# Ledger of designs, part 105: designed miniproteins, single chains

Each design is a single chain, and the fold is of that chain. pLDDT is the mean over its residues in the fold that is shown.

## One batch from the design tools (miniprotein)

Design m3657
Fold by ESMFold2-Fast:
Structure m3657 (fold): chain A 86 residues (1-86)
Amino acid sequence: MTQEEFNLRVKFLQHLLGVEQTGEVTKEDVEGTPLEHIFNEADLDNNGTLNPEELETFLRLLEKELDAPPGYLDKKFQEYKAQHPP
């Protein structure tokens, strides 16, 4: 994953959360939400932010939490990317 694609995936996640698309998501952004536990599971090094591998884990866990089929968020990301080219 490139840095550009990573930032776009972070903005996509912010879009799903209905928050400002700054390109950065921290533990504080999800604290007190139903997504806090998913963030904690994905944040394997406990640094309070997500690297590219942890972001992929977060999206997989979010798909499971939403009872969505595997790859649902990847499809939604491709749709988001088409509307928001880098």
Scores: mean pLDDT 72

Design m3658
Fold by ESMFold2-Fast:
Structure m3658 (fold): chain A 90 residues (1-90)
Amino acid sequence: MSMEELLKEASELMGDVEDYILKHGSEEQQELVQEAALLLKEAFDLYLNGEEKEKVIEKLLEGLDLLLKATTNEELKEKIEELKKKIEEF
């Protein structure tokens, strides 16, 4: 798996979590989702600017950790945890 594929999976998963939290979440959960979106956007920008792999991974993991804190949906949590494992093994 490439870094670009991991970034795309994170972006798609972010959208799924955001849609879920907009319908079912609290204001605090919405704030966590917004912070996660900014971190994932920063990770994508770091990748596009040719920054070190380690910096991209750090921001991706930070963003995914906030998504895990934001969501109460078990299926979404499992998808986030699976993606985190892929990133950590990359």
Scores: mean pLDDT 84

Design m3659
Fold by ESMFold2-Fast:
Structure m3659 (fold): chain A 84 residues (1-84)
Amino acid sequence: SMSELNELAQKMLDTRDDSERRALAEQIKTLLLGIEDRDELIRMLSPELAEKLKNAKTTEEIEAVIDQAVQSMLDTILATVKKG
């Protein structure tokens, strides 16, 4: 759910441990991969990644979009933590 995704993302922002942050990123990936409703998954992504997901035709393409979403979240969090 969006609430569960937001809770995991907040934990990634709050942690000072890089290993815990990576474990939380893997939990987010597992959560997104577990979403059977494609429309629900689309609503959880940025507009750019949502468009890529709409155009994805294979399981491999869907997984690649999810990997991009998780990496983008991790990069944003790491940039925020480094500044603060």
Scores: mean pLDDT 79

Design m3660
Fold by ESMFold2-Fast:
Structure m3660 (fold): chain A 80 residues (1-80)
Amino acid sequence: SALEALRRLQEAAAAGDLAAVRAALEALAPDAVEQAVAAGLAEERAREAVELGIEALVARLGGDEERAEELARRAEEIMA
């Protein structure tokens, strides 16, 4: 479930395990894409925004704030 994936994400982030963080975010991706499509985005655009969002979170947790901001901004542009 999405709640289990969110809990795994929190545990992985607390442990500093970026591979586990990525795996947990990927488990949440289908639900996030479905929600974005339900909100009116085309599926291709929803997938692109979610993928950018995952990369932004992984970059931020890895200490690359500049890359995280760039990727998050691109995701926001798609969602606007």
Scores: mean pLDDT 80

Design m3661
Fold by ESMFold2-Fast:
Structure m3661 (fold): chain A 85 residues (1-85)
Amino acid sequence: ADYAEMARLAERAREALREAAASGDELEIDIAKAMAAIVAAVLVRHSEDPAVRAAAQATLDATSGSLEELEAALDALIAALRAAA
């Protein structure tokens, strides 16, 4: 896996989540959560780095939680991806 490319995708998902949260639109929030879930699920399945896999699993778990929990998990995932790249 190209961790630099995955970091860019995670950063785009994070930005989409920020915009959706600012809008207060439930559909936009659901779409942004789905984007985060897709990135996280791919990394849980295909990442060789244990820290990236752990951060990705935490992000996937956070998609059913609060928006704040998902934002924090996604920020941690981006940091782990940047460290692995």
Scores: mean pLDDT 85

Design m3662
Fold by ESMFold2-Fast:
Structure m3662 (fold): chain A 72 residues (1-72)
Amino acid sequence: MEEIVEKVKEGLVKLIQLMGEAGASAESLRAAGEWVARETGEALRKMGASEEEVEKAVREILEAAERVIREL
């Protein structure tokens, strides 16, 4: 589970950087982060993750998105 979350965070950081370089607004970048966090949470639930694991993953993904957006 943790390895999947780390890969998702890595991919999201790269996506946000590419979208930011392409001129995407901070609002669009946050929306992308929120969508990825939600979809990852659903995927983890389907794989048998606990609600605590899902909540932690969603928080970590959202925190990673906000950090990279702040640095743009």
Scores: mean pLDDT 84

Design m3663
Fold by ESMFold2-Fast:
Structure m3663 (fold): chain A 74 residues (1-74)
Amino acid sequence: SSDDEELKRLLERLRQAIADDDRAAAEATVEEIVRHVAKKKNLSEEEVAKLRATLLANVDAEAAYHAAHRARQA
């Protein structure tokens, strides 16, 4: 569906922001993903908070991997 395609595009944008070391873009994209999923699935405030926390934890893990790779090349 177009909603599934939009979510895939948001996830790809998130991966690109992380690869680019753009924390502000990554956080903004997480908020767009959270809002998209919350609207589509009618999530409660508690569910939205859990989804946001999970996505930010994933961003932190992926950002740490990219930061370690960049540090070795410097």
Scores: mean pLDDT 82

Design m3664
Fold by ESMFold2-Fast:
Structure m3664 (fold): chain A 80 residues (1-80)
Amino acid sequence: SLEAALDELREKLKAHFPEYKEIIDRIYDAVREVLAKDPTDWEAIVQEVARLVLEDPRVTPEQKTAISLALDELRRRLAA
């Protein structure tokens, strides 16, 4: 279920932000790294992924804002 949710997240983000495919791949890598440590709390996973993206100096402020909004929207939908 968690793996399915993450695969759905990756696909939706790529569909909504095709110009940010490289950043989405980086987010996916970060999610996999966090899952290796603690796979049970996916809300914490989303939080940690957002932090890692925001700390990457190669990601522009505009891209960070777009990714942050997408992750926040996903959190709201999954919390519902």
Scores: mean pLDDT 66

Design m3665
Fold by ESMFold2-Fast:
Structure m3665 (fold): chain A 62 residues (1-62)
Amino acid sequence: SGGEAGRRGAAEAAARGNDGRGAGASQIMHTLDAGDKEGAARGAQAGAAGWDAERVAEMSAS
């Protein structure tokens, strides 16, 4: 569905946002070792905000 497709895109943006935020493998491993998976999730959400802005800019450029 159209609405669901939008939600799927947001989920993908969140996953990429975590990577794009510069969490990197070492930081993710450290977070997992510490057991603070919520920290990684918060970072992903913050990164998703920036990713969404970049995606909107790209679509606007199109």
Scores: mean pLDDT 52

Design m3666
Fold by ESMFold2-Fast:
Structure m3666 (fold): chain A 83 residues (1-83)
Amino acid sequence: MQAMELLNEGLDLSMKGDEYFNNEDYDLSIDYYSKSIDKFDEAIQASQNGSSDTRDFLNDSKTIAIDRLNKVQQEREQKKLLS
């Protein structure tokens, strides 16, 4: 199912975002989390005729990626102010 493929791509991109965040490469981390969110949005669109459980899982995955993106952005701004 295309929606599940897009979900898996989104999860892979989110994991890459985590790797860059751990390495303090905030700009790349932000880029990858943003791409992850885009993939989750594509998956949600592809799942419009899918089950509510699938839709809920996709929305939860997107929410987690947005939360992570927000944390990276806060850390980046904090480090800029301390530099």
Scores: mean pLDDT 82

Design m3667
Fold by ESMFold2-Fast:
Structure m3667 (fold): chain A 106 residues (1-106)
Amino acid sequence: LEKVKEEYQKRADELIRKAEENPGEGLVEALQELVRDLSEIVEILQNKDFSKAEEILIKAEAVRDTARRLLELAEKYGFPEEIVTAARGVLEAADSIIEEVKKLLE
C-alpha cells in the first residue's frame, strides 16, 4: 500500500506541474489522465474483491486531491465552463467512489 501511495502521489504531482507549466494543453491533458485513472478504479471495483478496497481508497483520494487542484487552476485562469464542469465531474466521481469504498470497509 505504501508503494501504491508513493506512485499515485508522484503521478498527481506530475499532472499538477504539467497543468501549471502549460495551463492550456497541460490542464486538458491532466484532466484526460484523471478520467483514465477513474476508469481504472471503476474497473477494479467491478472486477476485483474486497482485498483491493484499501488500494482503491488510496487511488481515489489521490484522484480527488488532483481534481480539486486542477479545478482551482481552471477557475484561476478563467477556463471555459465546460472544462470547469469536467474537473468538477471528476472530483464528484472520486468522492462517490471514496464514500462507497468506506462503506465496504465499515
Scores: mean pLDDT 75

Design m3668
Fold by ESMFold2-Fast:
Structure m3668 (fold): chain A 55 residues (1-55)
Amino acid sequence: SEDEERVKQRLLDIARDFFTPEELAEFEKALQTSLDEAYGLFADKVREKIEKLKS
């Protein structure tokens, strides 16, 4: 749907600001698979960044 396309585009824009080029490439691949895959990857990357701050 158009709403799904808009959500994907917004997520890509956010990812470009916070992710490395490698993380962005993984995220773009997840978006091509499904929104659920993209949400999962985004959550995992955020968790990884938080864990690194604790170390």
Scores: mean pLDDT 78

Design m3669
Fold by ESMFold2-Fast:
Structure m3669 (fold): chain A 69 residues (1-69)
Amino acid sequence: MSDEELEKELLGLLAELLALMDAAGIRLPDGTMSADQFLALAREAAARLGPAAAELVARMEEILSQLRA
């Protein structure tokens, strides 16, 4: 898979996770946030969002690891 394909998959997973967070009433802070900061917040939220959110976070972490390699 190309880096472009990995980034596109990451954005799709981000959109799904953001939809779950919004449905649970979790709002992102205003301003710039790094991927690591977002994933830390998402890990905290995953306990409230259930196993589907945990799977999204795990896949996002895998993709970020591949993009950093």
Scores: mean pLDDT 74

Design m3670
Fold by ESMFold2-Fast:
Structure m3670 (fold): chain A 93 residues (1-93)
Amino acid sequence: MRKSVTFEVEASVYNKKLKKLVKVKVEVEGIELNEEEAKLLEERLEKTEAKYPERVKDAREMMEKASEALGKEKSAIYRITPEGLQKLLEAHE
């Protein structure tokens, strides 16, 4: 079974009622990658970095946060949790 961990990140969301961007803490899931998956992800990031360096930088920072939450030396990917998504939707109202 894969090891996963939940951690919080700050997201900026436009609030319709306040008519401004608000910062909310949302939960994301860090998911451990095996060696083959980590290699494939790194190859994709290297190819993408040549065209979109800022996007890859942001992705790497989030992956490092997920890796640190899982135990520092583990390669990881991240995704928003249902709870985090609900919080983003509520912040948008």
Scores: mean pLDDT 75

Design m3671
Fold by ESMFold2-Fast:
Structure m3671 (fold): chain A 98 residues (1-98)
Amino acid sequence: ELEETAKKMEEEGKPLGAAAARSAQRHIDKLQKKLEEAEKKGADKKLLEKARKAIEEAIRYAKEIAKNVDDPKKFQEANDKFIKALKEARKLIEEALK
């Protein structure tokens, strides 16, 4: 999803937005890999479902970061929410593995 956002930002002449989307994708990829590993280990399905929703939320905020690279206020708000969503997803995956 974020690679499609990056391509769209490039088409719109926003190379910094494309770079931001690709950077965010690297963090998302690490969490998605941990989520898949937790699923294979039989971790708590309800907590993993919440973790998936937190990852989806992080993806939405990453798109807002990419879209708003030229708007410092919106960029900061989206970045803060992105970081919170990543932390929540990680916490939920760790809790699911207990």
Scores: mean pLDDT 85

Design m3672
Fold by ESMFold2-Fast:
Formats: C-alpha cells, structure tokens, sequence
Structure m3672 (fold): chain A 76 residues (1-76)
C-alpha cells in the first residue's frame, strides 16, 4: 500500500518534471533530479534498499526546492 503510493508519486514526479516543462532546461536542480532518478533506478536493479530510500528522500527534497523556485519566478 505505502510502497505502491510512493511508486505512483515517483512516476508522477518523473512525468511532470521531464515530460511537460523541464526538458532542455540547463537548471542545476533539474540536472540533480535527473541524476537522483538514475540512482534510484540503479538501486532498484541492485536490490539496494538503503540507497533506494536515501535517493528517494533526496528526490522529494530536491523536487520541492524546484517547485519553490518555479513559484518565485511566477510571483516575480
């Protein structure tokens, strides 16, 4: 249940960030999100649960920072 919801959120974040608005932006935060997604996928393939949850947590934090930066641009 909780793992399924976390997977759905991860998929929605990937879709929203890369499919709608952030492709080809040279923003360091967008690059970091892409790197974290790659690390999460590698951890899944390796069965490394500790790295998986670590990078998932970092992805959530980094994605929130990106959203906060977008809001500042919209408000400026």
Amino acid sequence: SLREKLRELEEEVKRAVFNREVLNLPDPLVKKIGELIEEINQAKKAGDREKYYKYLGELNITTQKYIDELKKIEEG
Scores: mean pLDDT 68

Design m3673
Fold by ESMFold2-Fast:
Structure m3673 (fold): chain A 79 residues (1-79)
Amino acid sequence: MKEELIEKLYELAKELGIDLSTVINHIKDYLKSKNDQEKIEELERAKENPLELFRLIVEIMGWDEETLKEMIEKLEALK
């Protein structure tokens, strides 16, 4: 279920033209402020696979299934 929510949110963000590079840069800045070098390195390794990168973003941000559902509903309302 959570994997399906992550994939759906990723497809919606892509369809709406949300610039994931801007989001990634903000997350990197956040991780740098937390001195979390390991997560920054994981993010760099994942950047060749956009869906895997998005999964890592969800993990880093601590978004649970309910948060993902709320985000999906909000993005679908923009269509």
Scores: mean pLDDT 74

Design m3674
Fold by ESMFold2-Fast:
Structure m3674 (fold): chain A 69 residues (1-69)
Amino acid sequence: SLEELKRDLEKAKNASEIGKIALDHLKQGGVDREEAIKLIEEYLKKQGYDENSIKAFVEGFKKKADEIL
């Protein structure tokens, strides 16, 4: 669920872990892609990533999700 994704993201230590957690939740079908992307952006901002880094990460995440889903 979205609530479970949010809890797991709170435990993430870096961008790589954020991406892995979000992708695993998408594979389980418990969250929408757009909601996962919003949470990725929120948690990357909380960890101090700048806007350009976040945009680049989200683009990579979308490509990865398209390959797997």
Scores: mean pLDDT 83

Design m3675
Fold by ESMFold2-Fast:
Structure m3675 (fold): chain A 95 residues (1-95)
Amino acid sequence: MMEQLRRDVEIGVLEIQRGVLKTSGSREIERLKKAGLDDDAERIEKLVEEGLKGIDEAIRAIEEGDDKEYEKKMQEIKEIMKELQKESEEAKKKL
């Protein structure tokens, strides 16, 4: 019972992160495309897709009780988010 509640909380946090990434990513991609920065938009779109996939895989690892896979996916998500921030900052310099 308590273990299931902990997993539900962790999944809920990841689902919020997924929603924020999808909404913010879509807005950024649309803005860049409207500005004619199609290459920057494509790079950000790929990172958003990789981040969303990583979050879904992290949720699956929690559901399966695979702590090792969960930690690995959380590290991958952090690296993707760092690269996404860098690409977003570089794209903003062109606006």
Scores: mean pLDDT 85

Design m3676
Fold by ESMFold2-Fast:
Structure m3676 (fold): chain A 66 residues (1-66)
Amino acid sequence: SEEDARRSARAAAEAARAGDAAGAVTGMWHPYKEGEGEIAELARKGAEAGAAGDADRAFQYAELAY
């Protein structure tokens, strides 16, 4: 659901702020796969940033997704 996607994006943002890149990537894959339109696109960008180790960028995209 959109609510579940946003909740996962928020958890990913919190993980990214804590420096947990793996947690951020994992959290963003749920919105990416289950979200639609803009939420899915932002989640994809967040997951890519998290995978690259860019916690600040991952956090920014996760915040925009929720």
Scores: mean pLDDT 69

Design m3677
Fold by ESMFold2-Fast:
Structure m3677 (fold): chain A 88 residues (1-88)
Amino acid sequence: SSQDQGQQLIQIIQDFIDSDITDPDVITQLRDQVSSIYSQSTDPDIRGIANSVINVIDYVLSNPSSDPNVIHTIMNDQISRLQSILNS
């Protein structure tokens, strides 16, 4: 369900925030999990946020010296957007 996929996506984003985002193996594994949700979801809101999260992860992979605090702020915003969608 969209509720289950949304909750799973929140958990993956939280795992990203809690992980060492400078480890490309860890962030690539998390990207694969988000990509799986994107491919399996029929909900346009869940797909939209999953795509935004993939874009942030791809940015981090291309820019390993990016500020973790800025990345965490963007990812926490995605969690807030998901929570609003799931509570609607």
Scores: mean pLDDT 85

Design m3678
Fold by ESMFold2-Fast:
Structure m3678 (fold): chain A 85 residues (1-85)
Amino acid sequence: LRAQYQALVQQGMDALKQGNRDEAKKHFQQATDLLLKLNADDPLKQQVARHLGEAYLAAAEGNVKKMTEHIGRAMRYLGDIVDPR
């Protein structure tokens, strides 16, 4: 899950660097959907999905800095949920 999530996030970031916002939106949405579906029964895990959702919206608006900040927060929550070690 962590590796799959990171791969989707990296692909989204790479797409933004290339100016391909549609591809970036696609990858960030896939990451959000992945965590949201897996976290439907866990409020804490839904925090991860919410931050990824905010990153997706920021990417759609062209706010790369805000997008990156929300991705960072999502990664922090994900790390705590999966394994803090």
Scores: mean pLDDT 72

Design m3679
Fold by ESMFold2-Fast:
Structure m3679 (fold): chain A 85 residues (1-85)
Amino acid sequence: RMVRLALATAAELLGKAPADVSLEEAAAVLRREIEEVDERIRELEEELAKETDPERRSELTAKISGLEIERAMLEMLLEALEEAL
């Protein structure tokens, strides 16, 4: 279930077929993606802290929320892979 989705996600990120991705390779790719998302969220939070325009603040808040949801999904997929390893 979750392991299959995690392998499919990792395969897409690597440009490979799901059958060609190992559990270890998938876990490594998802960890890297989570780190990149965390960095992106931090950058946007720093930008939001300096922003005074309400419309721009709303836009930044929406982007951060979207990335937080993506991060949570990636963490769930990674946890499933790590439990299967």
Scores: mean pLDDT 83

Design m3680
Fold by ESMFold2-Fast:
Structure m3680 (fold): chain A 60 residues (1-60)
Amino acid sequence: MTHVTGFAWGSEAERQAVDDTLAQLRALGLTYREYGTRTVQGPLGPVTSVDVEGEAEVSG
């Protein structure tokens, strides 16, 4: 099983990459939930963070 928790990104391109990854995981039969979104001040500027949890039904 694959478990995913916590994502953070600073740019729109990084956000799109995260979204694409989550969409691919869901297409493989995984379920995920988004529990919260926040913006934190990082060393390279503000970073948007989202807490997600997903699990694979069965490992292939």
Scores: mean pLDDT 57

Design m3681
Fold by ESMFold2-Fast:
Structure m3681 (fold): chain A 72 residues (1-72)
Amino acid sequence: VEEEIEGVYEAVMNGDMEKVRENIRKLVEKMSDSEVAARVTGVAIRASAEGKSEQALKAIKIADEEIDKRKK
């Protein structure tokens, strides 16, 4: 779980949105929707502090998309 969370952070910092989605999908399989949202939000705050605000917002949107897919 922590490995996938750090994987999201690294992918956001590198601008690798495909890798962001891959790691978020793994988080969705392992934890609740609220936990995924909280963890990805934490990553987004960290990345925004490092000047990656646009990539951070995209990561939040990807998390919302993958959570929505699971509900169906």
Scores: mean pLDDT 81

Design m3682
Fold by ESMFold2-Fast:
Structure m3682 (fold): chain A 88 residues (1-88)
Amino acid sequence: SELRRRGEELAARAGEIDPELAERVRELIEKMLEAAEKGDKTKAASIGVGAVLLLVGEAVDLEETDPEKAERLIELAKEVLELGDEII
């Protein structure tokens, strides 16, 4: 319940940064939470790493054109990583 609430908050924040990216991030967070709820911590961790890599990759691509947006994506990636750590 608490982990799901935090996951939904992270997905909402992705929408504030980039609405197009938000749907992809929300899907990965949902899959991560579903795996965790089923007791598959290894799968949850793997999906979480995928979400972090997606956010970091988008931030790297934006670093020269929109550095403020890139910074916000890195901050979001850090928080997704922290949520994943609480699941393990």
Scores: mean pLDDT 81

Design m3683
Fold by ESMFold2-Fast:
Structure m3683 (fold): chain A 90 residues (1-90)
Amino acid sequence: MGKEKEEVKKLIARAEELLAKLKEKSGPDQESTLKAYEQQIANWKAQLAEAEKAAEAGDLDKAKAILRQLKIDLKTFIDQLEARLKAIEK
C-alpha cells in the first residue's frame, strides 16, 4: 500500500510541476483550460485522501482500486501536459 501511495504522490507533484510550466507559457485564452486542470489535480488529491481513509478503515481493496485508477489517470494527464508543452516549445 505505501509504495502505491508514494507513486501517486510523485505523479501529483509531477502534474503540478508541468501545469506550472504550462501556465508560464500560456496566454489569457488558455485560462479556462488551466483552471480545469487545477480542479482535476484537486479532485485527484481528494481521491488520494479517500484511499487513505479506506485503508485506515481496513478496506484495503477499495484503497488499492482508487490508487490504481489514480496512477492510470495521472500518467495519462502527465503525458498530455508534456505533449502540450513540447508543442508550445516547437
Scores: mean pLDDT 83

Design m3684
Fold by ESMFold2-Fast:
Structure m3684 (fold): chain A 113 residues (1-113)
Amino acid sequence: MSLEELLERLREALERALEAAERGDVEAALRAMEEAFRLTVEIARLTTKDEFELELAVGVAALQLAMARFLARKGAAAREVLRLGLRGMLAIAEASGNEELVALLEEALARLE
């Protein structure tokens, strides 16, 4: 799969996550966020020059995803669940040095403000 196709699939997953969060659909937001997380890791691995920084960022993001799942089960709002997941994905993007990936995730996070 090309980098361009992965970035487009990520944009589509983020749009679904934001749409689900706006309507309060926690389960749909979590599913779209999990897809966005996997795509973010794939894109980052194709672009990162420092593997250690990437692995640390992926670990942090995985913990934030686990916490988002926990909060979803506790009845947390879809916007809060998605915000936590997006912050984790943004850490991966920053560690990768991919400016396009950072811009996509910053735009998605800004829409939750």
Scores: mean pLDDT 88

Design m3685
Fold by ESMFold2-Fast:
Structure m3685 (fold): chain A 69 residues (1-69)
Amino acid sequence: LDVIDVADPSDVADFVAALRRLTASIETATDAEIERWAREVARLYQTDPRRAAQLATGRAIRLIGEDIE
């Protein structure tokens, strides 16, 4: 069951922009780089551990990369 509530598209777009920078690195990233990225994502969303966990799993990254309306 997918439980991802989006607030405003503008807020989501801000995080999507940051995530797309990290996601672009994943295409050529190694396991070590992915680990670093996961830690960096957790730090970016320290105020929302719930969202940080979703992003770290990769599911939210793909979902956020899509157009959310």
Scores: mean pLDDT 50

Design m3686
Fold by ESMFold2-Fast:
Structure m3686 (fold): chain A 78 residues (1-78)
Amino acid sequence: SDKLEKIDELVVTIFNNPDPKKVKEALKELKKLLPDVSKEEWIEQLRILLDREKNSSVVDEGRIKVLEKEIKELEEEL
Protein backbone atom coordinates (compact mmCIF):
# COMPACT_ATOMS: atom_id res chain seq x y z
CA SER A 1 0.00 0.00 0.00
CA ASP A 2 1.35 3.44 -1.01
CA LYS A 3 -0.12 5.01 2.14
CA LEU A 4 1.41 2.32 4.37
CA GLU A 5 4.85 2.77 2.73
CA LYS A 6 4.64 6.54 3.31
CA ILE A 7 3.63 6.01 6.96
CA ASP A 8 6.64 3.68 7.44
CA GLU A 9 8.99 6.27 5.86
CA LEU A 10 7.65 9.03 8.15
CA VAL A 11 7.91 6.82 11.26
CA VAL A 12 11.56 6.01 10.38
CA THR A 13 12.24 9.77 9.98
CA ILE A 14 10.58 10.59 13.33
CA PHE A 15 12.60 7.90 15.17
CA ASN A 16 16.00 8.29 13.44
CA ASN A 17 16.47 11.62 11.65
CA PRO A 18 18.90 13.98 13.47
CA ASP A 19 17.38 17.08 11.75
CA PRO A 20 14.69 18.56 14.07
CA LYS A 21 13.01 20.34 11.11
CA LYS A 22 12.58 17.03 9.24
CA VAL A 23 11.15 15.41 12.39
CA LYS A 24 8.62 18.29 12.76
CA GLU A 25 7.61 18.03 9.06
CA ALA A 26 7.29 14.22 9.34
CA LEU A 27 5.04 14.55 12.44
CA LYS A 28 2.78 17.04 10.59
CA GLU A 29 2.54 14.79 7.51
CA LEU A 30 1.92 11.64 9.58
CA LYS A 31 -1.00 13.37 11.39
CA LYS A 32 -2.55 14.20 7.98
CA LEU A 33 -2.25 10.53 6.92
CA LEU A 34 -3.80 9.33 10.24
CA PRO A 35 -6.80 11.68 10.77
CA ASP A 36 -8.67 9.04 12.85
CA VAL A 37 -5.98 9.00 15.57
CA SER A 38 -7.19 11.16 18.50
CA LYS A 39 -5.16 14.00 20.04
CA GLU A 40 -4.98 11.95 23.27
CA GLU A 41 -3.50 8.98 21.35
CA TRP A 42 -0.96 11.28 19.64
CA ILE A 43 0.07 12.74 23.03
CA GLU A 44 0.51 9.21 24.49
CA GLN A 45 2.67 8.02 21.56
CA LEU A 46 4.78 11.21 21.53
CA ARG A 47 5.37 10.88 25.30
CA ILE A 48 6.63 7.31 24.74
CA LEU A 49 8.98 8.56 22.00
CA LEU A 50 10.15 11.49 24.18
CA ASP A 51 10.94 9.09 27.06
CA ARG A 52 12.93 6.92 24.61
CA GLU A 53 14.88 9.98 23.39
CA LYS A 54 15.72 11.11 26.94
CA ASN A 55 17.03 7.60 27.75
CA SER A 56 19.09 7.20 24.53
CA SER A 57 22.89 6.75 24.62
CA VAL A 58 23.18 10.01 22.60
CA VAL A 59 20.75 12.76 23.68
CA ASP A 60 19.57 15.02 20.82
CA GLU A 61 18.29 18.22 22.45
CA GLY A 62 16.86 19.50 19.13
CA ARG A 63 14.71 16.38 18.68
CA ILE A 64 13.60 16.51 22.34
CA LYS A 65 12.57 20.18 21.97
CA VAL A 66 10.47 19.41 18.85
CA LEU A 67 8.71 16.51 20.63
CA GLU A 68 8.06 18.56 23.81
CA LYS A 69 6.64 21.48 21.78
CA GLU A 70 4.37 19.17 19.75
CA ILE A 71 3.04 17.52 22.95
CA LYS A 72 2.44 20.95 24.56
CA GLU A 73 0.58 22.27 21.48
CA LEU A 74 -1.65 19.15 21.41
CA GLU A 75 -2.36 19.38 25.18
CA GLU A 76 -3.32 23.08 24.81
CA GLU A 77 -5.91 22.04 22.15
CA LEU A 78 -7.67 19.54 24.50
Scores: mean pLDDT 83

Design m3687
Fold by ESMFold2-Fast:
Structure m3687 (fold): chain A 100 residues (1-100)
Amino acid sequence: MELTPEEKEKIEKLLKIIEKYKEELDKLDPSKSALEVAQQAVPIYESLSEEEKELIANTDWDDIEKLVASVPPEDQAKTYRYASILLGTRALLQRLEEQK
């Protein structure tokens, strides 16, 4: 994969966030709707540091595609799930703040 050094650093930081929270993310029921999973992930997201939250806020779906492609094939589905939950939870919290 021909990533720039900056893209590699971002992916490495995202992988470290996933590794840190993966056990809590694995407790979430994947059969639930994306909204229900995001609601259950709110305590996990709120436990992130300000730097980790800022990194997620600056992550788009192109970054997730690069992240998933950087892991072994057997880990790609889990990595995509973890990343999509974190982005979905951020989007839910932003939506809730707009109602205050």
Scores: mean pLDDT 79

Design m3688
Fold by ESMFold2-Fast:
Order: C-alpha cells, then structure tokens, then sequence
Structure m3688 (fold): chain A 69 residues (1-69)
C-alpha cells in the first residue's frame, strides 16, 4: 500500500545516504515492483535501473521521487 511504498522510498534513500548503493537499488526494485501506485512504481523502477547501471545519485533521486508519489 501507500504506507509501505513511502517507507520503502525513505528506506532506500537512507541506505543510499549510508553508502549502501547496491542495497538501496535492490530494495527500490523489490518494494516498488509490486506497488499499486503507478507513479511510485515507475519512479522506483527507474531508480533501480539507475542503481544497477552504477548511477547511485540518480537511483537515490528516483527513490525520493517514489516516496513523494
């Protein structure tokens, strides 16, 4: 639900800030892949893709966008 999506976005941002970019990307992908909110899901998946490509800053930015959705 929305509360779980918001928690997932905040958690991913916190993990990214702590330097765990791989963990953040994985949590973004798993949490938002099943999200009911289309905007949150799309932002989360883009964040995961950026993280897997090695762009940790973009991954964290998209994670924050998913949290706002």
Amino acid sequence: GAADGARGGAQAAAMGAAGDSAGAATNVYESFKAADNEEMREAGLKGAEAGRAGDSAAAQTYGAQAFKA
Scores: mean pLDDT 64

Design m3689
Fold by ESMFold2-Fast:
Structure m3689 (fold): chain A 64 residues (1-64)
Amino acid sequence: MKTFYAKLDTSALTEEQIRAALENLAKQLGVPVPELDSLEELVAATNEYIKQLAEKNHADLDAL
């Protein structure tokens, strides 16, 4: 989970867990899950979606 650095620790996570996290984040953002071929791309996309979701949640709270 992102706290300060948007860094996902993948050393203890399987590819399936990373894909599940990416799919869940994509659903929360309302965007399609990208088709990615490498673990590095999955990690990068997951961290980017965590960042986008955090920014969206803050904006939604300010808009309400």
Scores: mean pLDDT 65

Design m3690
Fold by ESMFold2-Fast:
Structure m3690 (fold): chain A 102 residues (1-102)
Amino acid sequence: STLSEFLLGDESKAENALRKALAKVLHLESPNEVPPETVSKLLLCIKTALKNKNFTPASSEESKIAGKKLAEELAKEAHTTAPTEDDVNAIAYCIEKYRTGE
C-alpha cells in the first residue's frame, strides 16, 4: 500500500506509526516520550493536507528536510512503499505549521 492510503486509513494504526516515526526522527529513547496530543494534531494536519492538496508548500529548508526524514521513517513503520513527493510535501507543511505557526 502507499503511505497516503495508510495515513488516510485506520486512525489508531496511523497514530501508532507516526508516534514511533517521530521518536526515531527526534532521537528519543521511546515513542512514549512523544506527547499523544502532538501525534494527534500532526496526524490531523497531514490527513487534511493529503485530502485537500490545497496547502502552501513549506518555505524553510529545515521543514523540508524534517518532512522528508519523517515521511521515510513513517513509510518504514507502516511497511508501505516509499513516500511520494505529495506525501513529503504534506508532512513538511504540517511540520512547518507546528514549529512556526501552529
Scores: mean pLDDT 83

Design m3691
Fold by ESMFold2-Fast:
Structure m3691 (fold): chain A 63 residues (1-63)
Amino acid sequence: MSPLEGGKGALEAGKAGVETGDAGLGAAIVQGSMDVIKVGTGEARKLGEEGLELGKQGLELGL
């Protein structure tokens, strides 16, 4: 699977987990999104930024 395809799949799974209030999954999404932002450009960077925001929301909900 390409990195972008993997990232999108992980974001979708992460959204479902965050919606259930899984703080651990939220933390994992934040870490993964930071890594994507660091190496990604264009679409990948946008996905990383969206994931980072989603992960932060998941951490807030899980607290």
Scores: mean pLDDT 64

